# Designed miniproteins, single chains, continued (5), part 30

Each design is a single chain, and the fold is of that chain. pLDDT is the mean over its residues in the fold that is shown.

## One batch from the design tools (miniprotein)

Design m17020
Fold by ESMFold2-Fast:
Parts: C-alpha cells; sequence; structure tokens
Structure m17020 (fold): chain A 94 residues (1-94)
C-alpha cells in the first residue's frame, strides 16, 4: 500500500525521535553505522511505499532529517557528507 507524503513524514518524524534516543546511548563509531543503516533503509522505504510523484519530496525530507540528526550528535562534517552522498547515490539507483 502506498503512503501519502504526509503519512510518510509523520512516520519518519516518530522514527527520528526514537532513533535520536538510541543514537545518544551509542559510541561515535556505532552512531555512524546506525545512521548509514537508517539512510539505506529510508531509500528502500521510499522506493517501496511512496508514490513516484512524491519520491523526490520524501528523499529531500530524509536528507534534511539526516542533516539535523548529524548536527544534533555533533557528527564530523566528513562523516555527515559520506552518509548524505551514499543516500543520494542509492536513491538515484532505486
Amino acid sequence: MKLSFEEFKERTEKAKENLLKVLKTLSPEEQKLYLRAFAHDSVRTIAENVPEEDRQRAADYVLKLLEEIADELNIPEEVKQEIIDMFRRRFAEA
């Protein structure tokens, strides 16, 4: 079943709150791995559940969340950029 952009956004916001709670208990190395996994799973979720016309908006929303999470956790810019680039590449391939 396809999710509207608004439904996707609501679910992603709730996931972000839970993700931040978990990430704050992890080491920097574990935070990097967890964020990479989240980014990868987000590409798949968009491809499988969001209508084609809304996919770019959903991707832009996830990119903004990844940036906000990285900034909240003080993740180095180089690591943040690696995660963003991986997300963009995988989204383009999906």
Scores: mean pLDDT 80

Design m17021
Fold by ESMFold2-Fast:
Structure m17021 (fold): chain A 94 residues (1-94)
Amino acid sequence: SMKEKAIEILEEAIKKIEENKDKIDPKLAQGQIEFYKSLKEEFENAKTEEELKRLLSFAIAMERHLAEEYKEKEPILAEIHEETRKKLEELLKE
């Protein structure tokens, strides 16, 4: 389902942050993991396809913003957010 695929994409993002913890500011790494966990919970609680598509659109916009925010000082976080954005955009097009 779209919900299950969205959750898998977010779980992959969490895993990538955890694998790169030694290269990321520890407080930012923890905060970004908590962000993705919160977003996963929102997808788990979505009841309709319309809610899922709205949440995907919101998540895509947020990922774009975070990728730009971290681009210069935390390039690994920026890359994770950019890749996650691309995967969510591909999912929304299904």
Scores: mean pLDDT 88

Design m17022
Fold by ESMFold2-Fast:
Structure m17022 (fold): chain A 63 residues (1-63)
Amino acid sequence: SAALLELARRTNELLLDPNGDVAEARRLLAQMGLEVSDAEVREAQRDPERADRLITLAVIRAS
């Protein structure tokens, strides 16, 4: 859906930014059905493979 694509796009922007808002990233992931810790978000912001994995899981859960 267009709404899911927009949530994924916004979350991806926050996860690809090393200084992205951790709380906002967690909120958007939770809206897609994925509960994560601040530490997991920060790890994703330092590792593009982890960021891709989190986004993929969130999109699958929201689909």
Scores: mean pLDDT 86

Design m17023
Fold by ESMFold2-Fast:
Structure m17023 (fold): chain A 61 residues (1-61)
Amino acid sequence: MKSVIEAGKLFLQGKVEEAEELLRKSGDETSLLSLKLMRALHRHDYDEVDRLSKEMYDLIL
């Protein structure tokens, strides 16, 4: 979970490669959702980003 938050911060700062690396190393469900979020954002699929963000929020909280 902490790695997901840190990866999210890196992603928002434009450090996409570092964020992806952290998510790959974790290998948990939240990390996999974060990878999907990053890929959707790269595709400019903001509807999918919103959907996956809500799904991840439900898993964490």
Scores: mean pLDDT 71

Design m17024
Fold by ESMFold2-Fast:
Structure m17024 (fold): chain A 70 residues (1-70)
Amino acid sequence: MSDEEVAKKTLEGVKELEKYLSTEKDEAFRKAMYQRAIKELQEFLKEHPNSSLNPEIEKEIEKFKKLLAE
């Protein structure tokens, strides 16, 4: 599978997770999932540095960091 295809699937999964967590009432669970998502996305960028979608993945990391700071 190409870096591009892996990045597309990763981005789609992250967007669905964001939608799911926006309705989650357990604040501790939401924060744990944001922390996990940030870590997994950062590792993805290290493993797949050449995807054209990496700037979009970085934006999702920043969104989750912002949500953790609230």
Scores: mean pLDDT 79

Design m17025
Fold by ESMFold2-Fast:
Structure m17025 (fold): chain A 70 residues (1-70)
Amino acid sequence: AADLAAEGARQGGNKGSARASTYAAEWAIPGFEKAAYHAGLAASMGANLGGDTDPELAAEFARQGAEIGA
């Protein structure tokens, strides 16, 4: 989860999508493997949105996504 979240955060800095965060939350519910995968997506999206507007918010989203996906 942590490695995937870190990778997602880097990719999100340029590509990320707000919808990715919504999907990550929905798909995390049914299972562990999907939770880990989508936690990385949530971290990526957080880095993208927050990095442009608020870098601290991006960091918090990335960390939160990793925790939730654990």
Scores: mean pLDDT 52

Design m17026
Fold by ESMFold2-Fast:
Structure m17026 (fold): chain A 101 residues (1-101)
Amino acid sequence: GELRELVERLIRLLDELAKELKKKGNDDLAFEAEVLAGMLRIALGVEDVTGKPLLSVYRRLAEEAIELAKKAKEANPDDKEVQELADRVIETAKELLALLE
C-alpha cells in the first residue's frame, strides 16, 4: 500500500543521507539518521507480525526525520548531495504525515 511504500522510501533516503554525512565527517548526524532508519524498519517488522500499522510511531519518526534533515542541511549548506537528500527526506516524510491524517 501507499503507506508502506512511503515508509520504505523514507528508510532508503535516511540510509543514503547517513552515508553522505559519514563521508563528510558528520558522524553524529549520520548516527541519528541510521537510528531513525532502524526504528522505521522495526516498526515495519511489528506491522508484518501484527497486521496493524504503527501509525503513531510512523508519525513521530517522520517528524524526527524532518528535524534531522533540517539539521543536516544547516550543518552542510554548500554540500549539494546532502542538501538534495535532506530535501527528499523532508518531502517524503511530509507526504507520509499527510497520509497519516
Scores: mean pLDDT 90

Design m17027
Fold by ESMFold2-Fast:
Structure m17027 (fold): chain A 95 residues (1-95)
Amino acid sequence: LSRNEMVAGALRTAARLVKKGYESKDVNVRKNLLESAAFIVSIAASGADPREQKRLREAEELVRKAAENADKPESKKLAKEAAERLEELADSLAS
């Protein structure tokens, strides 16, 4: 697998965890899934091309913000936006 394919795979995994997170009714489960997703995005960003790192770090920040606000209605909206950005980034890197 190329570096871009590996990073794209990690981002798709993170997006799936974010989606499971915002679908969860348990705040602690949601927070844990979102924190796990943020960690995966952080690792992917560290291994990515420097030009892509800024976009990946911005996506990581959105996931972290969703995790920090897991007990609030805004968390689901932030998590949904983060998942969409992660999927778009994965598609861009894989093409």
Scores: mean pLDDT 84

Design m17028
Fold by ESMFold2-Fast:
Structure m17028 (fold): chain A 106 residues (1-106)
Amino acid sequence: SMMEQLLANFKETMEAILEMFRTMDPSDELQLVQLQMLMVAAITDVELAMRLAGAPEEEIEEFVKKLREKFKQAVDYFKQGDKEKAIEVVKEAKEEATSKLEKLLS
């Protein structure tokens, strides 16, 4: 289904984000832009999947807001030199969004 494809794409994008946090230089401006673009793509996949599943707009807005806040928190930890905390926050965001989308598929 389209929603299963969006979930698979979301998981792939989140793995790319995690790999960037593991390997990138926090001072590399081009890599920071690429990271932000991947984060926007991940949020867009979640928003689209929830909308296609018929989730209420309020639920979509709240979940997308939470995901944006998690990504901001991860970037803030990374900029502070806490790479391990940044990765932990992104893993939590991936698990929460995956669980949400899988529940909507059932």
Scores: mean pLDDT 88

Design m17029
Fold by ESMFold2-Fast:
Structure m17029 (fold): chain A 86 residues (1-86)
Amino acid sequence: MEKEKEELYKRIMKIFEEQNDEFGKKLAEAVYELGTLETLRELLELVEENKDSATLNTWLAMVAYMDELERRGHSSLEALFEVGEL
């Protein structure tokens, strides 16, 4: 599980890196820290389908991050602002 999760994360990061999307990279890192293997797999599929649209991919990563925060009872809005400030 751990190795598979790491591999999915690295593939997602490469796509955001190619798009020069620093915010997307931060969101992908947050999803990796908080999310499950399934969450990362779903995000990778969505990001790969839209790899030529940085804006859409950032939004997809944002939604995945917010979903994980909501499942944990955290304020998704506040956490998203903290990620964006970095």
Scores: mean pLDDT 68

Design m17030
Fold by ESMFold2-Fast:
Structure m17030 (fold): chain A 74 residues (1-74)
Amino acid sequence: SVSWEDVEAWVEWLTGALPPEAAAELRALLDRQRAAGASPVETLRAIADWLRREYPDDPLAQRLADELLAAAER
């Protein structure tokens, strides 16, 4: 099962790899998901959808989104 520690680990890694504006947007997404009462699994899916939407032509972003969705299904 996915925990908030798992979500935080993914966000930490992603924000280290992203430009500052995208990192801030991802953190804002995490804050909105928490405020809305979303589960860790729902938040992981939201991050995957965000990656696909923001980086549609980036094969690495697509692979990362697939990994996040796979983790959400466990």
Scores: mean pLDDT 83

Design m17031
Fold by ESMFold2-Fast:
Structure m17031 (fold): chain A 74 residues (1-74)
Amino acid sequence: MEIGEADSVEAGLQHVREKAKELGAEIVSADVLTREELLKRYPQVPEDLPDGKYLVAELRKGDETKILIYKITG
């Protein structure tokens, strides 16, 4: 799991695509979620995350799943 920031959904998606390429991973999903939706779907995420919108992407490499989370700040 990796948590970062992006100034827009498009900027976040660019970060997701670049990270997938670096890792040699497939993008399984990419969703824009509220903090509450994120905590319900991914209980491993810290509960002290700030309120806001988050771009959440799941990357798969073989049998391994990576979760990327970007707080949308702009």
Scores: mean pLDDT 81

Design m17032
Fold by ESMFold2-Fast:
Structure m17032 (fold): chain A 85 residues (1-85)
Amino acid sequence: MNQELAELLEKRIKALNNELDKEEQDKVREKEDEIYKKVGKELQELFAKLSKTLDDYEALVKALKLIAESLKKNKPVEEIYKEYL
């Protein structure tokens, strides 16, 4: 479950960077609501912290990367964020 969610977050980052074809982008878009329901709180908190020093787009991409890293390493988002600092 956590690994699949991390892969979906990475696919969303690629979709934001226009690195996926239209069919793959549509599949990621269909799962956006599910992703947001599962990680929405962590995403909002990280975005708020990161948007103080980064542009909104960069803050969003970085927040998604940190959450994906947290899920892959099975570590709290707080620990991953501290490693970034």
Scores: mean pLDDT 75

Design m17033
Fold by ESMFold2-Fast:
Structure m17033 (fold): chain A 94 residues (1-94)
Amino acid sequence: SSMEKEKLAKLEEEARKFFKELEEKVPDLPQSLLDQIDLAVAGLITALLEKDEAAAEAFRAALRRLISQLPPEQAAVVEELWEKFFERAEEIAK
């Protein structure tokens, strides 16, 4: 539907902002980790749009595991940016 397409477009825009802030604040993130975060964010967006709470929580947990692999200083910045994205994504997907 048009509403679902608008929600997807807004979620994709929020994801773009998230990755832009990651590049600006944590420029030395390994590409392999960025690729894994990108896949998890895409999966989370799909789960939120489909109202699959179990899948959304699973992708949220997967993102937290990826972030935990970073040095503590970088992990804290990425966690802050990701929590901000997640809160905004949930609001959009309502």
Scores: mean pLDDT 83

Design m17034
Fold by ESMFold2-Fast:
Structure m17034 (fold): chain A 100 residues (1-100)
Amino acid sequence: MSIEEVLEKAKELVEKAEEYLKKKEYDKAMQLARETIELIEEYVKENPNLSEEDKKKLLEIAARAVEIAEKAVKDSGDPKLRAELNELKRRVVEILGRLD
């Protein structure tokens, strides 16, 4: 998969997550936020020689996925979703370390 394909797929996933968040379908919003992070994580592991511009674009999408997850936790009050959010934040920190 090319960087352009990953960026487009990650953007589509995060946009769907936002749509489910607006519908108050918090479990689905969290699932798509997780899938967005997993896609970025897998790509970064396989492609260590990313340009600084592409790294920034991937991190912006990852940040947006975390924001959606945070809103789902805040609006639902669901402790299960809070645990999933904490896991997503941990994965994003690992992605940041790999991109350094």
Scores: mean pLDDT 87

Design m17035
Fold by ESMFold2-Fast:
Parts: structure tokens; sequence; C-alpha cells
Structure m17035 (fold): chain A 81 residues (1-81)
């Protein structure tokens, strides 16, 4: 699945503190994850996003949970590439 512009707008409104609490990561890791998601092109594959988040030191379990959450949003809101 790919990132969608509407999802990027939603993500830009997210609090790093709220994301850190939700995924069990530090506020700095949450801030880095949001930056990757917002700065990546809208057509970026989620697998590439996952790899970049891991490279930045976000825990694999948190990255997998975040990617699964994004895929669930795509399913729930009927988002396409």
Amino acid sequence: MLLMPDLKELLSGMSPKALAEEFGISEEQARAALRVLIESPADTPLSDVRARLLELGVPEEAVDKLVNTLQSFYTLFNLTE
C-alpha cells in the first residue's frame, strides 16, 4: 500500500506525545516517525517507510504496529493508490 495525501494531512495534525503513548515509543522516536511519514512522497510503498523507520532506530514492533495501523486506515476509509 502507498501513503495517501489525506492520511498525510491527518498525520501532520498528530501530537508526537500521543503517538509515543499509543505505540509505546519515546517522544523523539514518535517525532522522527511522523517526519518520515510526512516527508515521504504520497506514493511511497509502506515497505519503504518501514525500512526507513527501522534505520532511524524506531523499534521493529512499533514500526510493524504503525504500518498495520496505516493499512487498517486504508481499508477503513477505502483509500487507494
Scores: mean pLDDT 69

Design m17036
Fold by ESMFold2-Fast:
Structure m17036 (fold): chain A 61 residues (1-61)
Amino acid sequence: EEEKRKKLKELIAEAGEQSMKVMKEGNSDAAAGPPEKAEQIRLETMQKMADIVSQKVKEWK
């Protein structure tokens, strides 16, 4: 259990770093695109960040 807990913490830390990168790229894409699509791009970016966290949690299983 302790080993699994340590692995989960490591995966969560990795998810945080990947999510930050995705957020930075998404913000850049939203700024470069047409304003009517900026909000959609931001929402898609948030969804991608949530998916990264979910995937990392599943990886420890």
Scores: mean pLDDT 76

Design m17037
Fold by ESMFold2-Fast:
Structure m17037 (fold): chain A 100 residues (1-100)
Amino acid sequence: MVTLGDILEALRNGDREKLKELLDQMIAEAEAVTDEGERYALLSLIASVLQAAIDKGLLTKEEAKEYVDRLEEIARRLSDPELRQRMLTLIENLKKKIDS
């Protein structure tokens, strides 16, 4: 399991390769979990990490768009319409940030 400590260390150190590795692991975990609440929590964490990485210039525009598109695909599979809408709103905000 990816830890918050691992994420914060990669962000602090500007370790792009480690950050991408952790993002890939988190996305794979979000796809694999069966509990919707846990999936939503993981997607929210991934969105926050992506926002921080974009703010720090650790991802190219192309890399950031790829991760956001992968998040959107998983978010659209959420069965709870409230959780789905909340996540899609976060994704929309990330897209605006990337295009800024």
Scores: mean pLDDT 84

Design m17038
Fold by ESMFold2-Fast:
Structure m17038 (fold): chain A 94 residues (1-94)
Amino acid sequence: PIHPSLVEEALRAAEESVRAAKELLEEAKKEKDPRKRAILLTSAELLAVAAIIEAEQAKAANPENKEAQERAEKIKKEAEEVIKEAKELAKKDE
């Protein structure tokens, strides 16, 4: 068990990472240059992966906290959706 404030900070970091990933994904959808779009999509994927890692760490650190578990699972689901959409958009540029 770690201090509750550290779990809260980890979950906030994960939420910020998924928010940033979503913003990059939306910018990629508007980008007309395939090369610039590829950079945005790759960056969105990397931030989404970081969010999953952060959420999994927070989840593992606090297995008895139901709210932390539910929040981490929501972050993971949102990040997985970003990764899926980024990969689908990248395939269309092939």
Scores: mean pLDDT 85

Design m17039
Fold by ESMFold2-Fast:
Structure m17039 (fold): chain A 80 residues (1-80)
Amino acid sequence: GPGNVHDILSAVVLAGGRDSVNGKDSDGRVTEVAPGHYEVTLNKILDPQTILDELKKLRGETATKGVVVERRGNTLIVTS
């Protein structure tokens, strides 16, 4: 799976820098909206594939198998 909100936040920050996530507390911008479904509000355009690649570095390829990362406007959607 994609991990938790911290793993997803770490992947976004590694892909685009700390300024990629809205607000003072970047952790508060990664929300688990349903089990295995996360939404992230982005400050700048990031490639979903780059974020998935950073998640693979953090968690390993086997753990991230079946994870889908997509972008809808300023929202990044992460599902497993």
Scores: mean pLDDT 75

Design m17040
Fold by ESMFold2-Fast:
Structure m17040 (fold): chain A 63 residues (1-63)
Amino acid sequence: GLDLLKAIGIRELEELLAEESDPEVRALLRQAIERIRNAKTAEELIAIARETVRELKALGARL
């Protein structure tokens, strides 16, 4: 369900955060983790994922 998808997403972002040294990218990843934790719908999760990927690519972060 939604909680499982949130747990998977948070784990993936925490793994990225562990390997990231750029403070701007780290801040974005932490913000994305918090947004996922607070998401109440699948639509919100999809929106957060799309926005986070777009912003990470704009910063040149490795996905």
Scores: mean pLDDT 82

Design m17041
Fold by ESMFold2-Fast:
Structure m17041 (fold): chain A 98 residues (1-98)
Amino acid sequence: GAEEAAEYAEKAGRYAEEAAKESKDPTSSAAAGVGAAGAYFGARLAREKGRAEEAAKSAKGAARTAEVAGESGGEKAKEYAKKAKEYAEKAEEAAKEA
């Protein structure tokens, strides 16, 4: 339910942060950091207000910014971006069951 969507959004955010650290483009790195912060906020809304769809939406945003950051990084950045996307998809599925 909403708690599961929140947990997956937090994981998407953490992987977006890791992709940001591995990015060689400061703009993409900053964007992925903002995306991660958004995912954490969406997770909080899911836990505190039952807004599972906000967790899913923010996780998807984090995954998108992580993908862009991954394009300017090495294999590690691309792997973190892929994990962010996988957890964003899990957050979306959990939100549908909320």
Scores: mean pLDDT 86

Design m17042
Fold by ESMFold2-Fast:
Structure m17042 (fold): chain A 90 residues (1-90)
Amino acid sequence: SLEEVREKVEYKVEILLDKLKGMSVEQVEQAVRDLFDTIVELGKEAGLSTEEIIEIMEEAGKKILEAVPEEHREAVKKVIEEKLEEVREE
């Protein structure tokens, strides 16, 4: 269900947030790419629509972006936008 996928994603986001302080920008970018790929896989497996998957990705991305250091925000935002566009294009 949408709720189960959202809960799993929220848990994974919290784990990532706890690690952010010790990560390089490249490590954060890779972790975000991996997380978003996982969100897409979980959403498709659960039978979610593309719109529902995008909503979960946007929620996760917003939370991550708010938690990253200011100097990393532009790079992380770009990864988030690229992944969202990829899903929208099928």
Scores: mean pLDDT 85

Design m17043
Fold by ESMFold2-Fast:
Structure m17043 (fold): chain A 61 residues (1-61)
Amino acid sequence: SIEDLIEELEKLIEELNARGLSSEALAVMERAGQAQQLPDEEMERELRRIVEETRRLIEEA
């Protein structure tokens, strides 16, 4: 589950960069890095939130 969320975030970051949203991609990467310092349950919740917010950002761009 956590591995799947990380893989999905990597794909979303690549999509942001492909769209020229490099600053947004960097912000997502930094937030994901901070989330990885959390305990597993909190990390999963935070990564899931980041995925959902990033998908919405891409859809609105």
Scores: mean pLDDT 82

Design m17044
Fold by ESMFold2-Fast:
Parts: C-alpha cells; structure tokens; sequence
Structure m17044 (fold): chain A 79 residues (1-79)
C-alpha cells in the first residue's frame, strides 16, 4: 500500500541519516559535543510535541524525526 511504502521510505532515510551522523562523529571527534547537544534537543522537542498531542500517528512522528535529523546533519556539516 501507499502508506506502507511511505513508512518504508522514511525508515530507510532514518537509517541513512543515523549512519551519516555516526560517520561524521567518528571522522570528526571535535563535533561530537555539538552532535550530542543537537540530538538531545531533537529528543526533547519530539517528547514535548508528543506530550502536547501534536504527533497523531507513527508516520507523522517519523516524518518529523527525519526532518529534525536532516537539520542536525546540516548543522554538523556546517560546523
């Protein structure tokens, strides 16, 4: 189904983003404190949005997580 394909695509992008973040942390130990701070902010934001009832489905939560991880990776690359 279209929704199953979308979830599979989000899962694949999530795995790719996590792998890139981990690779950058390994290659550039100096960005580890920034990476950890940004990832903690992502976790706090998602938790706050879930608590506020702003995340209404697994798909919506996955989309938001992927979007936030793209931003983390961009900031790590700019540092």
Amino acid sequence: SASAARLAALQAEYRALVAEILALKAAHPEVVPLANALLQQVEADLRARADAGEIRSVEEGAELLVRQLRAVLAEMRAA
Scores: mean pLDDT 87

Design m17045
Fold by ESMFold2-Fast:
Structure m17045 (fold): chain A 59 residues (1-59)
Amino acid sequence: MTPEEAIEELERILAEGRSGGAAATLGLMKKYVAEGKPPSSEQAQSAVEGARAGLAAAR
């Protein structure tokens, strides 16, 4: 998953149900891309999976 795809996925998660975890991860992704230091595809995928796992753990 590219950083851009991860940003789109996190924005979808926020649009569907909004969560603090997804919002925080989205903010970090946008920050790293803006700083010219985008995460790797593996890191981007892991961040999205972590946001989903965080939602499950909070419930």
Scores: mean pLDDT 71

Design m17046
Fold by ESMFold2-Fast:
Structure m17046 (fold): chain A 84 residues (1-84)
Amino acid sequence: SAAAEERREQVRQVFRRMLAALEEALATRGDELLAAARKELAANGEPTVRTKEELRDLLLAQMRDSLLRHGYLSQAEFDEMVAA
């Protein structure tokens, strides 16, 4: 239906904004975010991240798992939007 197509486009627009916000946050507050992530991972007994690039990869993996699990995006759509 047209309503379902509109909802899918809204989800894609929200995700594009989230990706832009993530890239801006890493560029402007990357060291602060890395320190916070390391503290949280250590508290949870999870493997640490060493660089802002590793943090970005971790956050993208979490976003991918969440979006795919809820059926908001396909794997191909996620990969295309991240590559853009």
Scores: mean pLDDT 81

Design m17047
Fold by ESMFold2-Fast:
Structure m17047 (fold): chain A 58 residues (1-58)
Amino acid sequence: SSAIEALQKAVAALDEAGIRRALAAVEDKTLARQRGLEVLDQMDLSPEERARLEALLE
């Protein structure tokens, strides 16, 4: 899905507006959240930054 790909790129870029836009476009919200969390698991983020981005994926 191009929307899931856009979501993963937005997460990696810390682009909150991009994350919101991509989430609005995806059909499978559960799959999109899982794919976003996979990107977060590969990133070196503070606990506060990770919690903020995880909240955006809900």
Scores: mean pLDDT 82

Design m17048
Fold by ESMFold2-Fast:
Structure m17048 (fold): chain A 94 residues (1-94)
Amino acid sequence: AVTVTATDQVLAPAETYTFTFTVTGPSDVVLVVTFHVSKGRPITQVFQLDASGTVTATVTLPREARVTEVTAKAVPRSDGNQVLAEATATITTL
């Protein structure tokens, strides 16, 4: 089975934001993490799964930008359009 979990977070303003996802799946699955930001285009990063069952994603933003939402999609390495599991975390900045 493929699973992804994400937790809503309340964060202080920062230049670098770090998010940890719990993800379970076979080695032919990757996690596509998309950071939705208050200014500019969404930032997408792709991670291979390992035996730890966690993926830690970091993004560095311009001074006035904030992460508003993070979406994580588990997809086969062979087909990024086939979503097997998805989680979304809402980010509130103080």
Scores: mean pLDDT 78

Design m17049
Fold by ESMFold2-Fast:
Structure m17049 (fold): chain A 75 residues (1-75)
Amino acid sequence: SEELEKKLLEWLEKNLPKAEEAAKTSKLKQLEFQIELGKELLELLDKIDSEEAKAAKAKIEKKLKELEEEIKKLK
């Protein structure tokens, strides 16, 4: 059991940097996708002249700014 644990730890040390970079890349792609969806939703809401649509746009714009700041921290 200790030999298996040692081999597992050696494998993790070798592959951990790849796993960390993959996780960072995955998170970055997820954030970028969310920003693109938010931008498309803002364009759709621009076609609706209502107070509810205006309030929804403000919330989405705030969320997009937060997502852009998270992307800056990852880059």
Scores: mean pLDDT 79

Design m17050
Fold by ESMFold2-Fast:
Structure m17050 (fold): chain A 85 residues (1-85)
Amino acid sequence: SSELQEILEKLDELGRELGEAVRAGDKEKVREIAKEILKLIRENKDLLPKEVAIHALESIIQAARHFGLEEVLEEAEELLKELLS
């Protein structure tokens, strides 16, 4: 559907921005983008393919561990558990 396509495009854009922020070592930008991705997944979890959401969450978990973003890490791990149940 067009709605799913729009969500996938937003997720792809945010994933690209996350990768750029990680390469730049921009901790605050990583936090901001990770929170936006978490919000997008949480609001659209019933529409998003599980594999797409899981891959995005794994990227966030890796970045959160690298930059010591404990709150982001906890939120991402909780959401991942919800998707796997």
Scores: mean pLDDT 88

Design m17051
Fold by ESMFold2-Fast:
Structure m17051 (fold): chain A 57 residues (1-57)
Amino acid sequence: EEIKAKVKEKFKVDENASLEEEGIDSIEVMGLAGELGLTLKPTEAASIKNVEDLAAT
C-alpha cells in the first residue's frame, strides 16, 4: 500500500493505469523504487507495467 501511495502521489496515476501509457518508463520506475529503498534491475523495472506489478515486487 505504501508503494502504491507513493506512485499515485509522484506520477498522479491510478493503481490500474498502465505506466507506459501514462508516459512512465522503466528509468522513472527505478528512480521511484530507489526513493522507497528498493533496488530494481533494469529487467525487473521493464517487467513492471502498472502500480499493482510494482507493489507485488
Scores: mean pLDDT 69

Design m17052
Fold by ESMFold2-Fast:
Structure m17052 (fold): chain A 54 residues (1-54)
Amino acid sequence: SMAEEEARKAGEEAGLSDESIQKMVEVVRQHQRAGTYNEKVIPVIVRTYKEKEA
């Protein structure tokens, strides 16, 4: 999906590991299945994984 591709690009641009990027894509996929996906999801998960890697 476009949202999954956007999550991959956002994680790559933020300098996150491939492992973190895969987890971000999974979170986006879960939100899409649950109907809770919105424009805030990717920014929040990027911040979360950036903090976890720091």
Scores: mean pLDDT 80

Design m17053
Fold by ESMFold2-Fast:
Structure m17053 (fold): chain A 111 residues (1-111)
Amino acid sequence: MEEFEEKLKKILLEEVEEAAKENNLSKEDLEKMKRIAENLAKLAASEDEEEKERLVEEITELLSSLSKEAREILSEAITRGLVKFIEENPEYEERVKEAAERFSEAVQKAV
């Protein structure tokens, strides 16, 4: 699980940092987006339902604190990162899809 979490986190952080730079997002929004990416990687790697629920709550709170523009940019960056990760690591597709579904719910609740 540690290797999976680290690989996913790296890809998600790279996509988020690039997207934030290209769109001139604030340092505050970038730090929140990075924390969402880290929590999403941990969520995908977690085997503990209680931990998964806690991570979803934290992601939802962070999303709610972002500007609408930052949320849209983050959602696109996360989607790109998740697709890239699955292409490179197809054995983790099911776990990544579960995390993506939970992330989509959090985005919908944060609006």
Scores: mean pLDDT 84

Design m17054
Fold by ESMFold2-Fast:
Structure m17054 (fold): chain A 88 residues (1-88)
Amino acid sequence: GSMAQQIADLQARADTAKANYEAAKKQFEENVKRGEELIAEYDRLAATDPGARGLRRGFEKGIENEKKRLEDLQAEYDALTAQLQAAQ
């Protein structure tokens, strides 16, 4: 294939990676905002129900996992962008 085809393929992959990152970032920001309210409710419930601490920990672990996924998606997009720059 020509260099132009390789650049077009890399561009398509970079565009997909960017869209995935932006979608995941928006979802993460929405989950964090909703989570602030949920954590406040779980903390209130934990005064009378010890099980509510498990709900909070589960939510916090979910946020940690989503943050790691964002870092992985950003790294993928950055790597593809660097490959595009090098291919020119």
Scores: mean pLDDT 84

